# Ledger of designs, part 35: designed miniproteins, single chains

Each design is a single chain, and the fold is of that chain. pLDDT is the mean over its residues in the fold that is shown.

## One batch from the design tools (miniprotein)

Design m1271
Fold by ESMFold2-Fast:
Structure m1271 (fold): chain A 75 residues (1-75)
Amino acid sequence: LKEKADELVKQADIAEKSGNYEEAARLYLQAAVLYYSAGDTEKAATFFQRAADLYKKLGNELLAKSLENAAKYFS
């Protein structure tokens, strides 16, 4: 689970650098869920927050707010 989450983060970083914010947000969200499933709540909070920031840039404020609340809960 953690190894898969680490791979998704690397893919998300590449997507974000190339301007593919929607793909990056989706990959960070998947990584956050896998970190949480692995018991790494601190990394889960971090990547829920990164996904929230990207959805906010994309204009999806409701989803961004929901993910910010998830990050805050797991902090």
Scores: mean pLDDT 84

Design m1273
Fold by ESMFold2-Fast:
Structure m1273 (fold): chain A 80 residues (1-80)
Amino acid sequence: APPLTPEQAAALALAAHRARALRAREPDASDEEIEARVTAWLRATLGDRFSDAEIEELVRRALALVRAGDEEGLLAEIRA
Protein backbone atom coordinates (compact mmCIF):
# COMPACT_ATOMS: atom_id res chain seq x y z
CA ALA A 1 0.00 0.00 0.00
CA PRO A 2 1.29 3.52 -0.71
CA PRO A 3 2.54 5.35 2.42
CA LEU A 4 0.40 8.15 3.88
CA THR A 5 1.66 11.55 4.98
CA PRO A 6 0.58 12.65 8.50
CA GLU A 7 -2.04 14.97 6.91
CA GLN A 8 -3.35 12.14 4.70
CA ALA A 9 -3.53 9.84 7.75
CA ALA A 10 -5.57 12.50 9.61
CA ALA A 11 -7.89 12.88 6.59
CA LEU A 12 -8.31 9.07 6.44
CA ALA A 13 -9.28 9.06 10.14
CA LEU A 14 -11.84 11.85 9.57
CA ALA A 15 -13.31 9.97 6.58
CA ALA A 16 -13.57 6.73 8.60
CA HIS A 17 -15.26 8.46 11.57
CA ARG A 18 -17.71 10.22 9.23
CA ALA A 19 -18.52 6.95 7.41
CA ARG A 20 -19.20 5.15 10.72
CA ALA A 21 -21.44 8.00 11.91
CA LEU A 22 -23.44 8.02 8.66
CA ARG A 23 -23.81 4.21 8.65
CA ALA A 24 -25.07 4.27 12.28
CA ARG A 25 -27.58 7.02 11.44
CA GLU A 26 -28.71 5.49 8.10
CA PRO A 27 -28.21 1.68 8.23
CA ASP A 28 -30.19 1.20 4.98
CA ALA A 29 -27.96 3.56 2.96
CA SER A 30 -25.88 1.87 0.22
CA ASP A 31 -22.07 1.77 0.39
CA GLU A 32 -22.05 3.99 -2.73
CA GLU A 33 -24.30 6.57 -1.00
CA ILE A 34 -22.09 6.61 2.12
CA GLU A 35 -18.96 6.96 -0.09
CA ALA A 36 -20.49 9.87 -2.05
CA ARG A 37 -21.59 11.70 1.13
CA VAL A 38 -18.22 11.23 2.90
CA THR A 39 -16.38 12.35 -0.27
CA ALA A 40 -18.55 15.51 -0.57
CA TRP A 41 -18.05 16.33 3.13
CA LEU A 42 -14.27 15.77 2.98
CA ARG A 43 -13.99 17.90 -0.19
CA ALA A 44 -15.88 20.73 1.55
CA THR A 45 -13.63 20.41 4.64
CA LEU A 46 -10.20 19.69 3.07
CA GLY A 47 -10.59 20.42 -0.67
CA ASP A 48 -8.08 23.28 -0.41
CA ARG A 49 -5.40 20.88 0.97
CA PHE A 50 -5.98 17.78 -1.20
CA SER A 51 -6.85 17.11 -4.85
CA ASP A 52 -10.16 15.44 -5.77
CA ALA A 53 -8.24 12.26 -6.69
CA GLU A 54 -6.46 12.19 -3.30
CA ILE A 55 -9.77 12.68 -1.45
CA GLU A 56 -11.42 9.87 -3.47
CA GLU A 57 -8.49 7.51 -2.67
CA LEU A 58 -8.53 8.39 1.06
CA VAL A 59 -12.32 7.87 1.27
CA ARG A 60 -12.08 4.54 -0.61
CA ARG A 61 -9.36 3.31 1.78
CA ALA A 62 -11.28 4.49 4.85
CA LEU A 63 -14.52 2.80 3.73
CA ALA A 64 -12.70 -0.49 3.01
CA LEU A 65 -11.32 -0.49 6.58
CA VAL A 66 -14.71 0.46 8.09
CA ARG A 67 -16.50 -2.31 6.12
CA ALA A 68 -13.92 -4.88 7.28
CA GLY A 69 -14.34 -3.75 10.91
CA ASP A 70 -10.55 -3.37 10.89
CA GLU A 71 -9.88 -0.82 13.64
CA GLU A 72 -6.27 -2.11 13.97
CA GLY A 73 -5.66 -1.55 10.24
CA LEU A 74 -7.16 1.94 10.48
CA LEU A 75 -4.89 2.77 13.45
CA ALA A 76 -1.85 1.45 11.52
CA GLU A 77 -2.64 3.84 8.62
CA ILE A 78 -3.00 6.77 11.07
CA ARG A 79 0.29 5.94 12.86
CA ALA A 80 2.33 5.42 9.65
Scores: mean pLDDT 76

Design m1274
Fold by ESMFold2-Fast:
Structure m1274 (fold): chain A 61 residues (1-61)
Amino acid sequence: MSDEEKLQFANLVNSNPKLAEAVEKNVPEEYEALKKAIEEGDKKKAQEAAGKVLRGLERLN
């Protein structure tokens, strides 16, 4: 997964309340880090946090 795809996912979580709720429920710690990175406007941290969210969700099959 590219850094661009991670950033797109971060933006999708920020704009979609249903997705944000699902992420918060399943990976709350990773979601908190992602939300903080978005609030700070730090694209690098948002990409890293989005990657952690996606990996956490894959583990919860």
Scores: mean pLDDT 80

Design m1275
Fold by ESMFold2-Fast:
Parts: C-alpha cells; sequence; structure tokens
Structure m1275 (fold): chain A 90 residues (1-90)
C-alpha cells in the first residue's frame, strides 16, 4: 500500500466508525488529530459515549504511516478521564 492509500483507509475507517457508532446510539464527545512528521505517522482519534451505558466510553485511534500501513485500536473505558488518558498515551 502507498502512504496515500493508508491515509484514505484511515479516513474511511474513522468516518465509517463515527457514523456507525452514532447510528448505534453513541455520542462523539471528543475528536483529535495528530501528525508526527519525523515518523511520518498521522493519527485520528475520538471518544464515544454509550448512551445505553452512561459509564461506558470507547477510545478509538486510527493511524496511517509513511510505509503505507493503516491501523485501528478500539478500547472500552469506565470513565471519560480514563479514555482521554489512553488517547494521550497512544
Amino acid sequence: ATPAEARAAMDATYDSLVEALKKAGYEIVEERETVDPAAGVTRRAFIAKDKKNPEKYLAVVVTADAEGNAGMTVKEYDSLEEARAALDAA
């Protein structure tokens, strides 16, 4: 894969998951984008709150790198602060 294909895959995955979670009754409470030009990595992340389970938060990170790799991590947390800490550590 090319870096452009990895970026497109990251963006498509991010947009698709945001839309799917909103449709499933989640609220997107925070969004972030970071670029590390030295490493050639772009990261897009969001936190989603489950309206059915008020204590449940999802932290989602999608990445694209200069080697053409795209990645995704989804983890569940019991608080917004834990989800934010996970995004800060990623």
Scores: mean pLDDT 80

Design m1276
Fold by ESMFold2-Fast:
Structure m1276 (fold): chain A 61 residues (1-61)
Amino acid sequence: MSEREQVLREVAEKLREIGDKIDEGLERARPKIEELNKAGGSGEERLKVFLEAVREVLGEA
């Protein structure tokens, strides 16, 4: 296996880990996003709530 194949596998593994954390952030943000959607909140407001939840999961909040 080439060095590039090893790097690609490592990147794929990290992408899976990030994907799992993004999914967790979405689940945490879902109730508030639904409330904002019902209240006529903007897409930017919904995105902000989602990003805050993802940051919390990543340990950066």
Scores: mean pLDDT 75

Design m1277
Fold by ESMFold2-Fast:
Structure m1277 (fold): chain A 90 residues (1-90)
Amino acid sequence: EVEELAERAIELAREIARADPSLRKMAETVIKLVREALEAYRAGDRFEAEVSLSMAIMTASVMARYSENPEASELARRLAETLAEMAELI
């Protein structure tokens, strides 16, 4: 379910921001992109949904690679995986 994956992704992004406050702006960007992707998906705009999700996946991957906090890095990896799963459903 696309909506369930979106909610899980948003919650993971919030957890990342709590674990590593230096990633707060990137986590906020992911939340915005996930919401934009969900809105586009509901409107039938698959292309816009895929673009927004691709940008969210890239941002999550950057957070996973460059976070100095191991917990935040692992949460960001799970976020990227959740977003990739969401992208396969749209």
Scores: mean pLDDT 89

Design m1278
Fold by ESMFold2-Fast:
Structure m1278 (fold): chain A 70 residues (1-70)
Amino acid sequence: SMKKREEAEKLIKEGEEAFKRGDLVKASELYSRALEIAKEIGDEELIKRALELEIEVGVKELERAVKKVV
């Protein structure tokens, strides 16, 4: 469905903007919602993109966690 694909793409864009601001919680929420839609419509390319972005969030969370203990 075109509308669901556009919704997922919009969520990714909003998530990227949240990530750029350092709002990792919001970025993760938006990417997870985009991934759910991508899975529903069976868009492998969009699933891969959403998962890659979630990995980027995880890496940044790890960096912040390490900085708190050193």
Scores: mean pLDDT 88

Design m1279
Fold by ESMFold2-Fast:
Structure m1279 (fold): chain A 92 residues (1-92)
Amino acid sequence: SEEELEAEILRTLALMQLALLKIADKNGVYDEESAKRILENIVRIAKELAERGHLDLVRQLAEDVRQMAEESTNPKLKKLLEEAAKEIERLA
């Protein structure tokens, strides 16, 4: 359905943003303010998915963010990822 396609697009956009953040961190071009904006966008996407009833996708997105937090060696990024994961988890 169109609704299912829209949900898939929203999840893909969130995952692309998370991937960009991971690539930036690994290549030493990490910027805390940019990371905050990216994570705020991911949380906004999670809220939209929750409002549309896609709680399974919200839970999956929280797991993706938490996994990145566990793999991160950057303490500032790890904290931001953990805070974002907790906020997303509260939506489901």
Scores: mean pLDDT 86

Design m1280
Fold by ESMFold2-Fast:
Structure m1280 (fold): chain A 55 residues (1-55)
Amino acid sequence: MTKEDIEKFKEYLKKVYNLSDEKADELYEFLKKENPNLKTAEDAIALLKEYDAAG
């Protein structure tokens, strides 16, 4: 992921889920560790929505 994609994803988390910077960073690091092939903010958002849909 590029720095711009990371920032875009973190802003999405802060705006949509009302997460702090620290919580957004934690969630991003978790998703990156589980999915090292994530390349764009859109891919990360789609994956997050999949986790949300699972309950």
Scores: mean pLDDT 79

Design m1281
Fold by ESMFold2-Fast:
Structure m1281 (fold): chain A 70 residues (1-70)
Amino acid sequence: MPVTRDEVVEAERRGLALADPQLRREVMALVARAELHYDAKKGVLSEEGQRHFREARALIAEAEARAAAA
């Protein structure tokens, strides 16, 4: 399924809430890179943008899981 702009905004919000400043910086860099591949005519990220976004989302999910387990 194509990633929407709203999903990117939600990932930015989750990324900014991460406690580790280095991981937060890494996630935000990936989200910004994904957004550079946004197709405004279709309202979705290109395939390259989706790859960067999936990487950012995986890092966020891992960090959230580690925080919940502590």
Scores: mean pLDDT 74

Design m1282
Fold by ESMFold2-Fast:
Structure m1282 (fold): chain A 60 residues (1-60)
Amino acid sequence: SADEALLANVERHLLHLKAEGASEEEIREVFDAIVATLRALGYPEELVERVRALGEEILK
């Protein structure tokens, strides 16, 4: 689905940053920017919360 493709792209992007040695702060900044962008574009809150959960899992 389009939502699953979006989540997979976000996960791949954040994991790529982590693999290249980005700090937790840098990854969090990128993650927060993605969440803000999705909200600004009117994406459903359920999808935004799934992106938030994904980002917190990657930051562990």
Scores: mean pLDDT 84

Design m1283
Fold by ESMFold2-Fast:
Structure m1283 (fold): chain A 118 residues (1-118)
Amino acid sequence: SPVEELRKKTQEVQALLGQLRLDVDKAKSVEEIKKVAKEYEKRLKELLEEIKKLMETLGKGEEMDEIIKKYEEEREKLMKELENAKSIEEARKAVNEYLQAVNDFLVEIGDLVEEALA
């Protein structure tokens, strides 16, 4: 079912966020954090596009378009903050803020799924 696939995809996003956090915590340089963030960002974007397609089948396409736009803004913010980072601590802060924003989007997606099923 679309709901079961959405649950699986959101769990995959959560696992990816957790792994990104661990890899960033182990990173030894700003350049290493940049490489890790770019790899995970690509995978996250692919999963969010799959989630968007499933949400469209539930009649939540417009709401998902708004979430994707906010995600793209957070992605651009992350990339700018990483390019401007002068320390590993600044780079980690940028990634942590991005991780929190993506987690907040997953909560919003969950609320939209519950609304669609009501």
Scores: mean pLDDT 87

Design m1285
Fold by ESMFold2-Fast:
Structure m1285 (fold): chain A 57 residues (1-57)
Amino acid sequence: MKVKAKRDFESDDPDMLKVKKGDILEVLEEVSPDWYKAKNLKTGEEGLVPKSLVEEL
């Protein structure tokens, strides 16, 4: 499933995915009701993102 970041997101936590507004992510896993594990298709990095940050395509 592909989702789009609605805003920039950056954290000092190494488990968190860095994203910019408009980045397209591939959802790899739903880790909780509020969090995805996703891959940023622009950077190739994987990490956790809040579901509230992304819009399903």
Scores: mean pLDDT 82

Design m1286
Fold by ESMFold2-Fast:
Structure m1286 (fold): chain A 74 residues (1-74)
Amino acid sequence: PLVFPPPLSQQQMADRLVAAARRLMGEPAVSQDLKDRLRALIARLEAGDLSAIPELQAVINEASDEILAAADAA
């Protein structure tokens, strides 16, 4: 039998997403609108609102796409 890693808890997932979002907020290629959304979602997760997890995942993906597009253009 394969040993599968245990799935991340909601809190561990939130911690990972907040760390990723904080890195993205430092990126000049990310639009101000996405940074404002990241900041609001970080605040919700830090307040314990785990319902923000799926929205933060979506915004992180959008911000990552902007960074990749900017890197390809540079």
Scores: mean pLDDT 78

Design m1287
Fold by ESMFold2-Fast:
Structure m1287 (fold): chain A 90 residues (1-90)
Amino acid sequence: SEDDEYQALLKTKPNAAKGEAVYKKNCVVCHGNKGEGALVGPNLTQVQEKSDEYLYQVITYGKPGTAMPAWKGVLSDGQVADLIAYLKTL
């Protein structure tokens, strides 16, 4: 379930440097090099104010009504945890 997946995420040891690599491969084309925004992706420079649960939900299941796709099955739970750690540095 979503709750079980989120609880598993909280037990990971996130690595922001690995998260930066995930971001550059998958996210930069929509969100910009440091989350400053791009043609189809919003500015992410305030995402550190969001909860890890919120960021997990948006990344894993996408954002309804936007071009943000679900990354479930493309990114592992560990990659999502690392990505969240990186986003918290922006």
Scores: mean pLDDT 66

Design m1288
Fold by ESMFold2-Fast:
Structure m1288 (fold): chain A 77 residues (1-77)
Amino acid sequence: DVEEKLKEIEEEKEKLLKILEESKKKLEEALPELEKRVGEETAKEIVEGTIESMEAMIESLEKLELENLKKKVEELE
C-alpha cells in the first residue's frame, strides 16, 4: 500500500529530476545567445537566478510530497 505509493513517487521524482536537469542544460546552452541580446552580466544573472529558482522548486516539491505522505501516514494512527 504505502510502499507501492513510495515506489511510484520515487520513479516520478527520477523522471522529473531528469527533465529539470535537461532544462538546466538548455539554459546553459542558451547563455551565449542571451549574452548577445542583454549583455554578459545580465544574461548570467538571469540564467543563474533561473537555475537557483528551479533548484528551490525541486526542494519545495520534495518537501511538500514528504509532508503530504507523512500526513497521510499519521492520519492512519
Scores: mean pLDDT 73

Design m1289
Fold by ESMFold2-Fast:
Structure m1289 (fold): chain A 69 residues (1-69)
Amino acid sequence: MKEVAREVAAELRIIGAEIDADRLEAQGKTEAAKKVRELVEKAREALKEGNVEEALRLAEEAEEIAKAA
């Protein structure tokens, strides 16, 4: 249960960050959107490798950048 819950949390945060990147790009904040997308790609790779903790951290960093933009 705990591993599944953390994996789901990571996936949801990654999806949220992708939505934030789309919104930033639509607003002309291209550099911020690019940085968020870069972190999302890294988070997805970490998740593919089974590193849920790293994926969650990268997704959180992407969301932080999106909020600061």
Scores: mean pLDDT 82

Design m1290
Fold by ESMFold2-Fast:
Structure m1290 (fold): chain A 71 residues (1-71)
Amino acid sequence: GEEKEKLHKELLEIIGEILRIIGEILDIDLELKKEKDPEKIKKLEEEKKELEKRLEELKKKLEELSKKLDE
């Protein structure tokens, strides 16, 4: 009983983190459209790349947890 509740809580926490990261990426994309400084653009692109990498890692973890809930 409690094992499925714990997995469900972990699933919701990962979904929340994914949504947060997507929001941060969208904010960076909006800043990139307005930014004219090449050094600031480079920093924003590097931050976006790190967030995209973390998003992929969280998506993989989400798939693994979803499979465990289907068992």
Scores: mean pLDDT 84

Design m1291
Fold by ESMFold2-Fast:
Structure m1291 (fold): chain A 100 residues (1-100)
Amino acid sequence: KPTVTLSGLPATVKAGSSVTITCTVSNMGDGTYTVKLYVINLETGKWELVGEATIGPGTHTVTFTISNLKAGKTYRFVCSATNNETGKVGDTASATVTAT
């Protein structure tokens, strides 16, 4: 079973600052995965795609940069790894940040 971890996201960030988020996938076997980073606006419940990339057996990390987080808002980021052969989500990881 693949394992997804999300790193690089602090608990708080200055509004308008750039934040770099790294999604790491382990235990992929010989398969390829589409890694997607979503942001959820916790006031509206709306999911938005930040970015996506394909990873293979030789590449286990994807890095995304996000900016323009609004002061006083809390956001949830979700990394999702979907197996490209089966189309099934293998694992997800999430973290929250508050922009100050």
Scores: mean pLDDT 80

Design m1292
Fold by ESMFold2-Fast:
Structure m1292 (fold): chain A 63 residues (1-63)
Amino acid sequence: MPSEELMRVVRENMKELEEALSDPEAFKKKLEEIAKEAGVSVEEVELAYQELVAEELLKEYKE
């Protein structure tokens, strides 16, 4: 699992990542920016984002 610090950084940028989902290039660029800020690889940022999105999706679907 991604680190708690990385998860926090991704959460702060989650709205922008969601908005960029319609533009693959923008999404990739945003992941790279977050990776640079957090000092991790883009792959780790992608994993953190997927974890957060999956959890939010489950919460909205399951009330």
Scores: mean pLDDT 75

Design m1293
Fold by ESMFold2-Fast:
Structure m1293 (fold): chain A 79 residues (1-79)
Amino acid sequence: DNVSEEEMEEIFKKEMEELKKLLEKAGAEEELPRLEELFERIVRLTKEGDVSPEALAEVRALQEENRALLEEIVEKAEA
């Protein structure tokens, strides 16, 4: 079950829209460009067609970094 490039782009687009709405609610819209850069790196890795375990691990690491950044933004907004 291989996820196509188009399916990956669709997933990332939906995640970006969800994150944007969350940032708007948190009042942290200024951080949106940082999250967009991380998503662009993830998309670039998937488009390269490298489906090795190492490449997948790197994509997951970038997703984790993006999630950590979002958590930091939310924490600052709540503080």
Scores: mean pLDDT 68

Design m1294
Fold by ESMFold2-Fast:
Parts: structure tokens; sequence; C-alpha cells
Structure m1294 (fold): chain A 62 residues (1-62)
């Protein structure tokens, strides 16, 4: 779903060191607010894929 695509796309850009593109992918794919997108990005940077997924699912369902 959209949450999975947002997380996977953001991870690709994070692996390249492009945090700005990762945030844009999260917001575009999930509809997350700026705060939700930053929280999901921080979780991905910490290696917490489950936490990031929970934030992104909430954003998509809002």
Amino acid sequence: GAATRAGAGAQVYLDQGDEARALEVIRRESGASEEQARAALDALKAGDGRGAGEILVRAVEA
C-alpha cells in the first residue's frame, strides 16, 4: 500500500544520504504532515522499520 511505498522509497534516498528527497517521498506517497514525515524519517534512520511503518499507516488512514 501507500505506507509501504513511502517507507521503501524513503529508505532508498536515505541510503544515498538524501534526507530531503526521503521526506518528499514520505509526504507525497502517504500524505503525512511535516511532523509525521520527520518522525517516520527519524525512525528509519534509527533502523526502526516497524515504528516508521506504524507512523506511515496512521498518516495514510487519516
Scores: mean pLDDT 82

Design m1295
Fold by ESMFold2-Fast:
Structure m1295 (fold): chain A 69 residues (1-69)
Amino acid sequence: MLSSEELLKRLYKLASRANDLVEAGKMSPEEYDRINQLFSEARRAIREGKNEEAQELIEEAEKLLKEVE
């Protein structure tokens, strides 16, 4: 299980990648909103100590980012 600090670090890295993709015109606003919703849910899960749930949400966001790359 990843620590809350490691999960937050992964989340910030993914948020940076999502911003790069939307700025490059490779991601629609709808796709960006979907990914941001997953980020919000992951942040909530980390805050609540639900690290396994947060990891699953982060992995889902990573899959969506990979599909638009």
Scores: mean pLDDT 81

Design m1296
Fold by ESMFold2-Fast:
Structure m1296 (fold): chain A 80 residues (1-80)
Amino acid sequence: GAHAEGRRLVARARELFKEGLRKFKEGDYEGAIELFEEAIRLLEEALPLLPEEERLEVEIELGLTRIVLGVAKMLLEKKK
């Protein structure tokens, strides 16, 4: 069902976010950016598939992922 698919997408996005943070800590900002962008895409796909009561948590996670993506992009530019 749609709810199960939405939760699957959120779970995958969380795995990508964790891998992105690992790359970020290693100084691989390019790799981190790719993983954070994919996580954002999956969270955006998940939102319309989730019940209303689960959407706020995912919207918060989406916002936080966008902030960390912005930091990774800023740090990548400082390396140039």
Scores: mean pLDDT 88

Design m1297
Fold by ESMFold2-Fast:
Structure m1297 (fold): chain A 58 residues (1-58)
Amino acid sequence: SKSDELTSQGQEALRQGDYEKAKEYAEQALALDPDNEEAKRVLKESLLKLGDFEEAKE
């Protein structure tokens, strides 16, 4: 699905250390499929790496 494609792009961004981009891809994936567990994982990891998961979420 498009959600899975965006999740894969987010995972690649995490591997590259681009945490802002990983967050963007994960948020786009979740907008298409709110139950995408891999996208939720990517979002959580990106927020933890950014050091402020409450601020970055908004």
Scores: mean pLDDT 79

Design m1298
Fold by ESMFold2-Fast:
Structure m1298 (fold): chain A 65 residues (1-65)
Amino acid sequence: SRYAALSVEELEAAIAREPDDADAWLALGRKLKALGQNEAAREAYERALALDPDHEEARAGLAEV
């Protein structure tokens, strides 16, 4: 993913430009989870799933937060 190496701030900027990119929301959720921000990570994963309900990686991430 082009988003995997980005910081939280860079991901938020990317999402501001392309809010319907489920992969960007997934990457944000993963980054927030790695920082221990489980509530914020959950919200990002839920947003990714709202955009792509079949996104297995987002479902797996949500199950861990």
Scores: mean pLDDT 83

Design m1299
Fold by ESMFold2-Fast:
Structure m1299 (fold): chain A 106 residues (1-106)
Amino acid sequence: LSPEEILELLNQIKEKLDELLATNPAFRELLLPASTSRKGRLPITQGLALATLFLHERHKLSYEEVGKVLGISPSTVRTILRRFYAALDAFPEETAELRALIEKLK
């Protein structure tokens, strides 16, 4: 993929993710839970989730390397990726296009 193709894919992924987060509250709650049972945890934002996905899937960085780049723990990286794929699996029809875009990013 050229740099221009990567930028276009990222913009398409962001747009589709924005749409899903705005229109599907259950998808939003799976990916970005509004409530956590733990005090002092950094809130997971849409931008952090997308950056985590990009660094891991496109740049093939380990959880430790992604955590170092983004200033979060490797366990947080794992949690973000797990929630992302769980949300995709929970809504296969609604997320089919987003999944295809992510596969093109790999």
Scores: mean pLDDT 75

Design m1300
Fold by ESMFold2-Fast:
Parts: C-alpha cells; structure tokens; sequence
Structure m1300 (fold): chain A 93 residues (1-93)
C-alpha cells in the first residue's frame, strides 16, 4: 500500500497542476508495474486525493477497491456505499 500511496499522491499533484503529458507517462508506468487489484486501488486513491478527501477516507476507499478487485464481494458493496455517500456530500457543496 505504501508504494500505491506514493504513486497516487504524485498522480493527484500532476492532475491538479494540469501536467497531462507527465500524468500519462506516470499512468503507463504504474499500469506496467502493478497488478489489476493494485491499479484499482491506485485509481480510487488518486481520484479521492484530487477531490481533497481526508487521507484516512482515501486509504479506506483504496483498500476496499483492492479487495473488491481480488473478488471480495463485501468489500465491493462497502466501496459502492462509500462512493455513493461521498458523491452526495460533494453534490451538496
């Protein structure tokens, strides 16, 4: 998870800065070096950080995404519930 957190933080910073070429390069490198489950966790964590979610919440989402990608049906349901709650909170702001 520590490597995924580092990748996600860098991706989020590049995305916020509008550095599209560097972002694409880093995304390709991550895709080649990570498992499908790790890529799912990375994508969710990076998106949560771009949305300025608290780090604890972002890590919870990433862990659930990884477990869901590994076939954990309970993790998938919890991830869907949390994403729906966050979308409602963001829409209300």
Amino acid sequence: MEEIVRWARELAELRKAGKDEELLKLQKEAAERLTPAERAALAVLAEALVADLPEERALELAELAKRAAEGDEEALKRLEELVREIEKELAAK
Scores: mean pLDDT 78

Design m1301
Fold by ESMFold2-Fast:
Structure m1301 (fold): chain A 85 residues (1-85)
Amino acid sequence: MLKDAEEALELAERALEAAKQGDVAGAIGSILRIIGLLLDNEEDPEVQEVLRLALEAAMAALRGDFERAEELLKKAREKLEELKK
């Protein structure tokens, strides 16, 4: 569902913010929620692509790779906007 893709992107953005603040637990919480959304959307390959990009962004943020996280978030946003058209 597109709403799940939007939620995953918001969660990935929250994970990046949490990681930048040193809130590892908050970042992990967002990652686990994104994984749940991936499992709920296994039948939709286009939604899955956005969810996977959001997860990779959140994981990069958790590792302290903020540049990579922001690149992946941008790609996820662009893909989500294509799905809304």
Scores: mean pLDDT 83

Design m1302
Fold by ESMFold2-Fast:
Structure m1302 (fold): chain A 97 residues (1-97)
Amino acid sequence: MHTEEALRHLEEAEEALKQGDLEAALRHLEEARRHVAEALEEALRLGNEEAVRHLREALEHLQEAETAVKQGDLEGALEHLEEAREHVEEAAEALRA
């Protein structure tokens, strides 16, 4: 499931950020973004409005996390990554209901 794949890449991005590996963090954030976008297309096709809303919020936070990493704001990057994770988890729950 695309949401599960996104969550795995978010976990890898968090670990990379904690280790100071910014290149690995950006790569995993990009992979997470791709899987969230695919989940969003599926949620839109299914008419699952709750999942769509959470997946859009996740994409916004992923963009902010990427920007924070590029600016050297590791604290902001981790905060936005955590928000993105929460929204992806909520979307996955909505898709199971």
Scores: mean pLDDT 88

Design m1303
Fold by ESMFold2-Fast:
Structure m1303 (fold): chain A 62 residues (1-62)
Amino acid sequence: SEIKKLVKEGEEALKKGDKKKALLYYELARGMLLIKKALNLLTKEEEELLEEIEKKIEELKK
């Protein structure tokens, strides 16, 4: 999954201390999930992933 790859890239960036790069990858993954939600194509697992990503993005903006 492209979305899962973006989340993994964000997690790897966070481990390296690159909050800006992590935020970029999480925002890209969120954007893809929001498009799927608008098209009514979002799975329950992707809905849970979207909520998790949104929490991570808010924490990184502090």
Scores: mean pLDDT 85

Design m1304
Fold by ESMFold2-Fast:
Structure m1304 (fold): chain A 78 residues (1-78)
Amino acid sequence: SEADREAAKRAALGALQKALAEMLKTGQKELTLDTTIDGIPVKVELKGDKATVTVTVNGKEYKLTFDLKSNTFTLEEL
């Protein structure tokens, strides 16, 4: 549903923000983070200038791909 997609997008972006904050704090260029945003489990993988975030909402899996150079992202249902 649209509500599931919006929940997935919000959770993915929130988890990405946490991962970026951790990278800035540690100076690391690669990071994998498992976290929870509003009760939703999220996995973030940061490598170079790309971030991939996977999140499951109500049995549907979503993938957000973020380009850190252009500050743009795409969200797809898997």
Scores: mean pLDDT 82

Design m1305
Fold by ESMFold2-Fast:
Structure m1305 (fold): chain A 65 residues (1-65)
Amino acid sequence: AKLVALVAAPNEELAKEAAEMIKKGFGVDEVILLVGVTAEEARELAKEIEEKTGLDVGVVGAEPF
């Protein structure tokens, strides 16, 4: 199955940095950047995508404290 990663980050710089790490480290087929979206919201979206497409979807959150 095609593996997709959703990267949730408060800004584009953090999203791009996390996406590069994921693409090189985890052998994912596709990375989707969700700027201004929380990790919780991205997990809900991932479940919807998995149910409707049959893709395996992982979520990475990058939010400052």
Scores: mean pLDDT 73

Design m1306
Fold by ESMFold2-Fast:
Structure m1306 (fold): chain A 68 residues (1-68)
Amino acid sequence: AYVPPGKLTVRESEILKWLAQGKTNKEIGEILNLSESTVKSHVSSIYEKLNLENRAQAVAYAIEKGAL
């Protein structure tokens, strides 16, 4: 499915930034005061919204959009 640029929420954009910096779901939860389970749910939503299949594609997207 196609999604327009900027489709991510503020929280999802924050999580994408930390994923791109090599942080685990647990570490992102500690940084943002969220449970690891909540972070996993947001990561799944990010992949769905951006039509991404894995972390490497999410990192590439973040770099291309200047989210790092």
Scores: mean pLDDT 75

Design m1307
Fold by ESMFold2-Fast:
Formats: sequence, C-alpha cells, structure tokens
Structure m1307 (fold): chain A 70 residues (1-70)
Amino acid sequence: SELEKKLNEYLELVKKAMEEEKDEKKREQLLQITRDTSRKVSAYEKAGDYEKGIKVIEEATKRIEEVYKE
C-alpha cells in the first residue's frame, strides 16, 4: 500500500537522522516529531483514513529534513 511505502521511507529517514545527529536539542526535536507522527498515523490507520495518514507522514518527513539540515 502507499501508506506502508511512505511509512517505510519515513522510518528509514528517522533512523538515519537519529544515527547521524549528535546535537541533543536536535535529537529531542526529532523525537518529538516521531512521537507526534506515530500518534496521528495510528489514529488515521484505525479510522481507515489512509490518505490523511500519508499526508501526516509527508509533513513529518519535511520537518525531519529541516531539523537535520539545520
């Protein structure tokens, strides 16, 4: 499914960002984004709203890339 594909891409990005980032404040921001994203995606999956789940993942991906590039 598209949701599963996007989720896998997002998780790989999170893994890379957390492995490479050594700044404590940036790691805290990454953890906050991950927690918020997990909560929202799970809620939309349970509701069967896969399109909104995908959008949440796409927004989270952009936020992580922004934190990582700072």
Scores: mean pLDDT 79

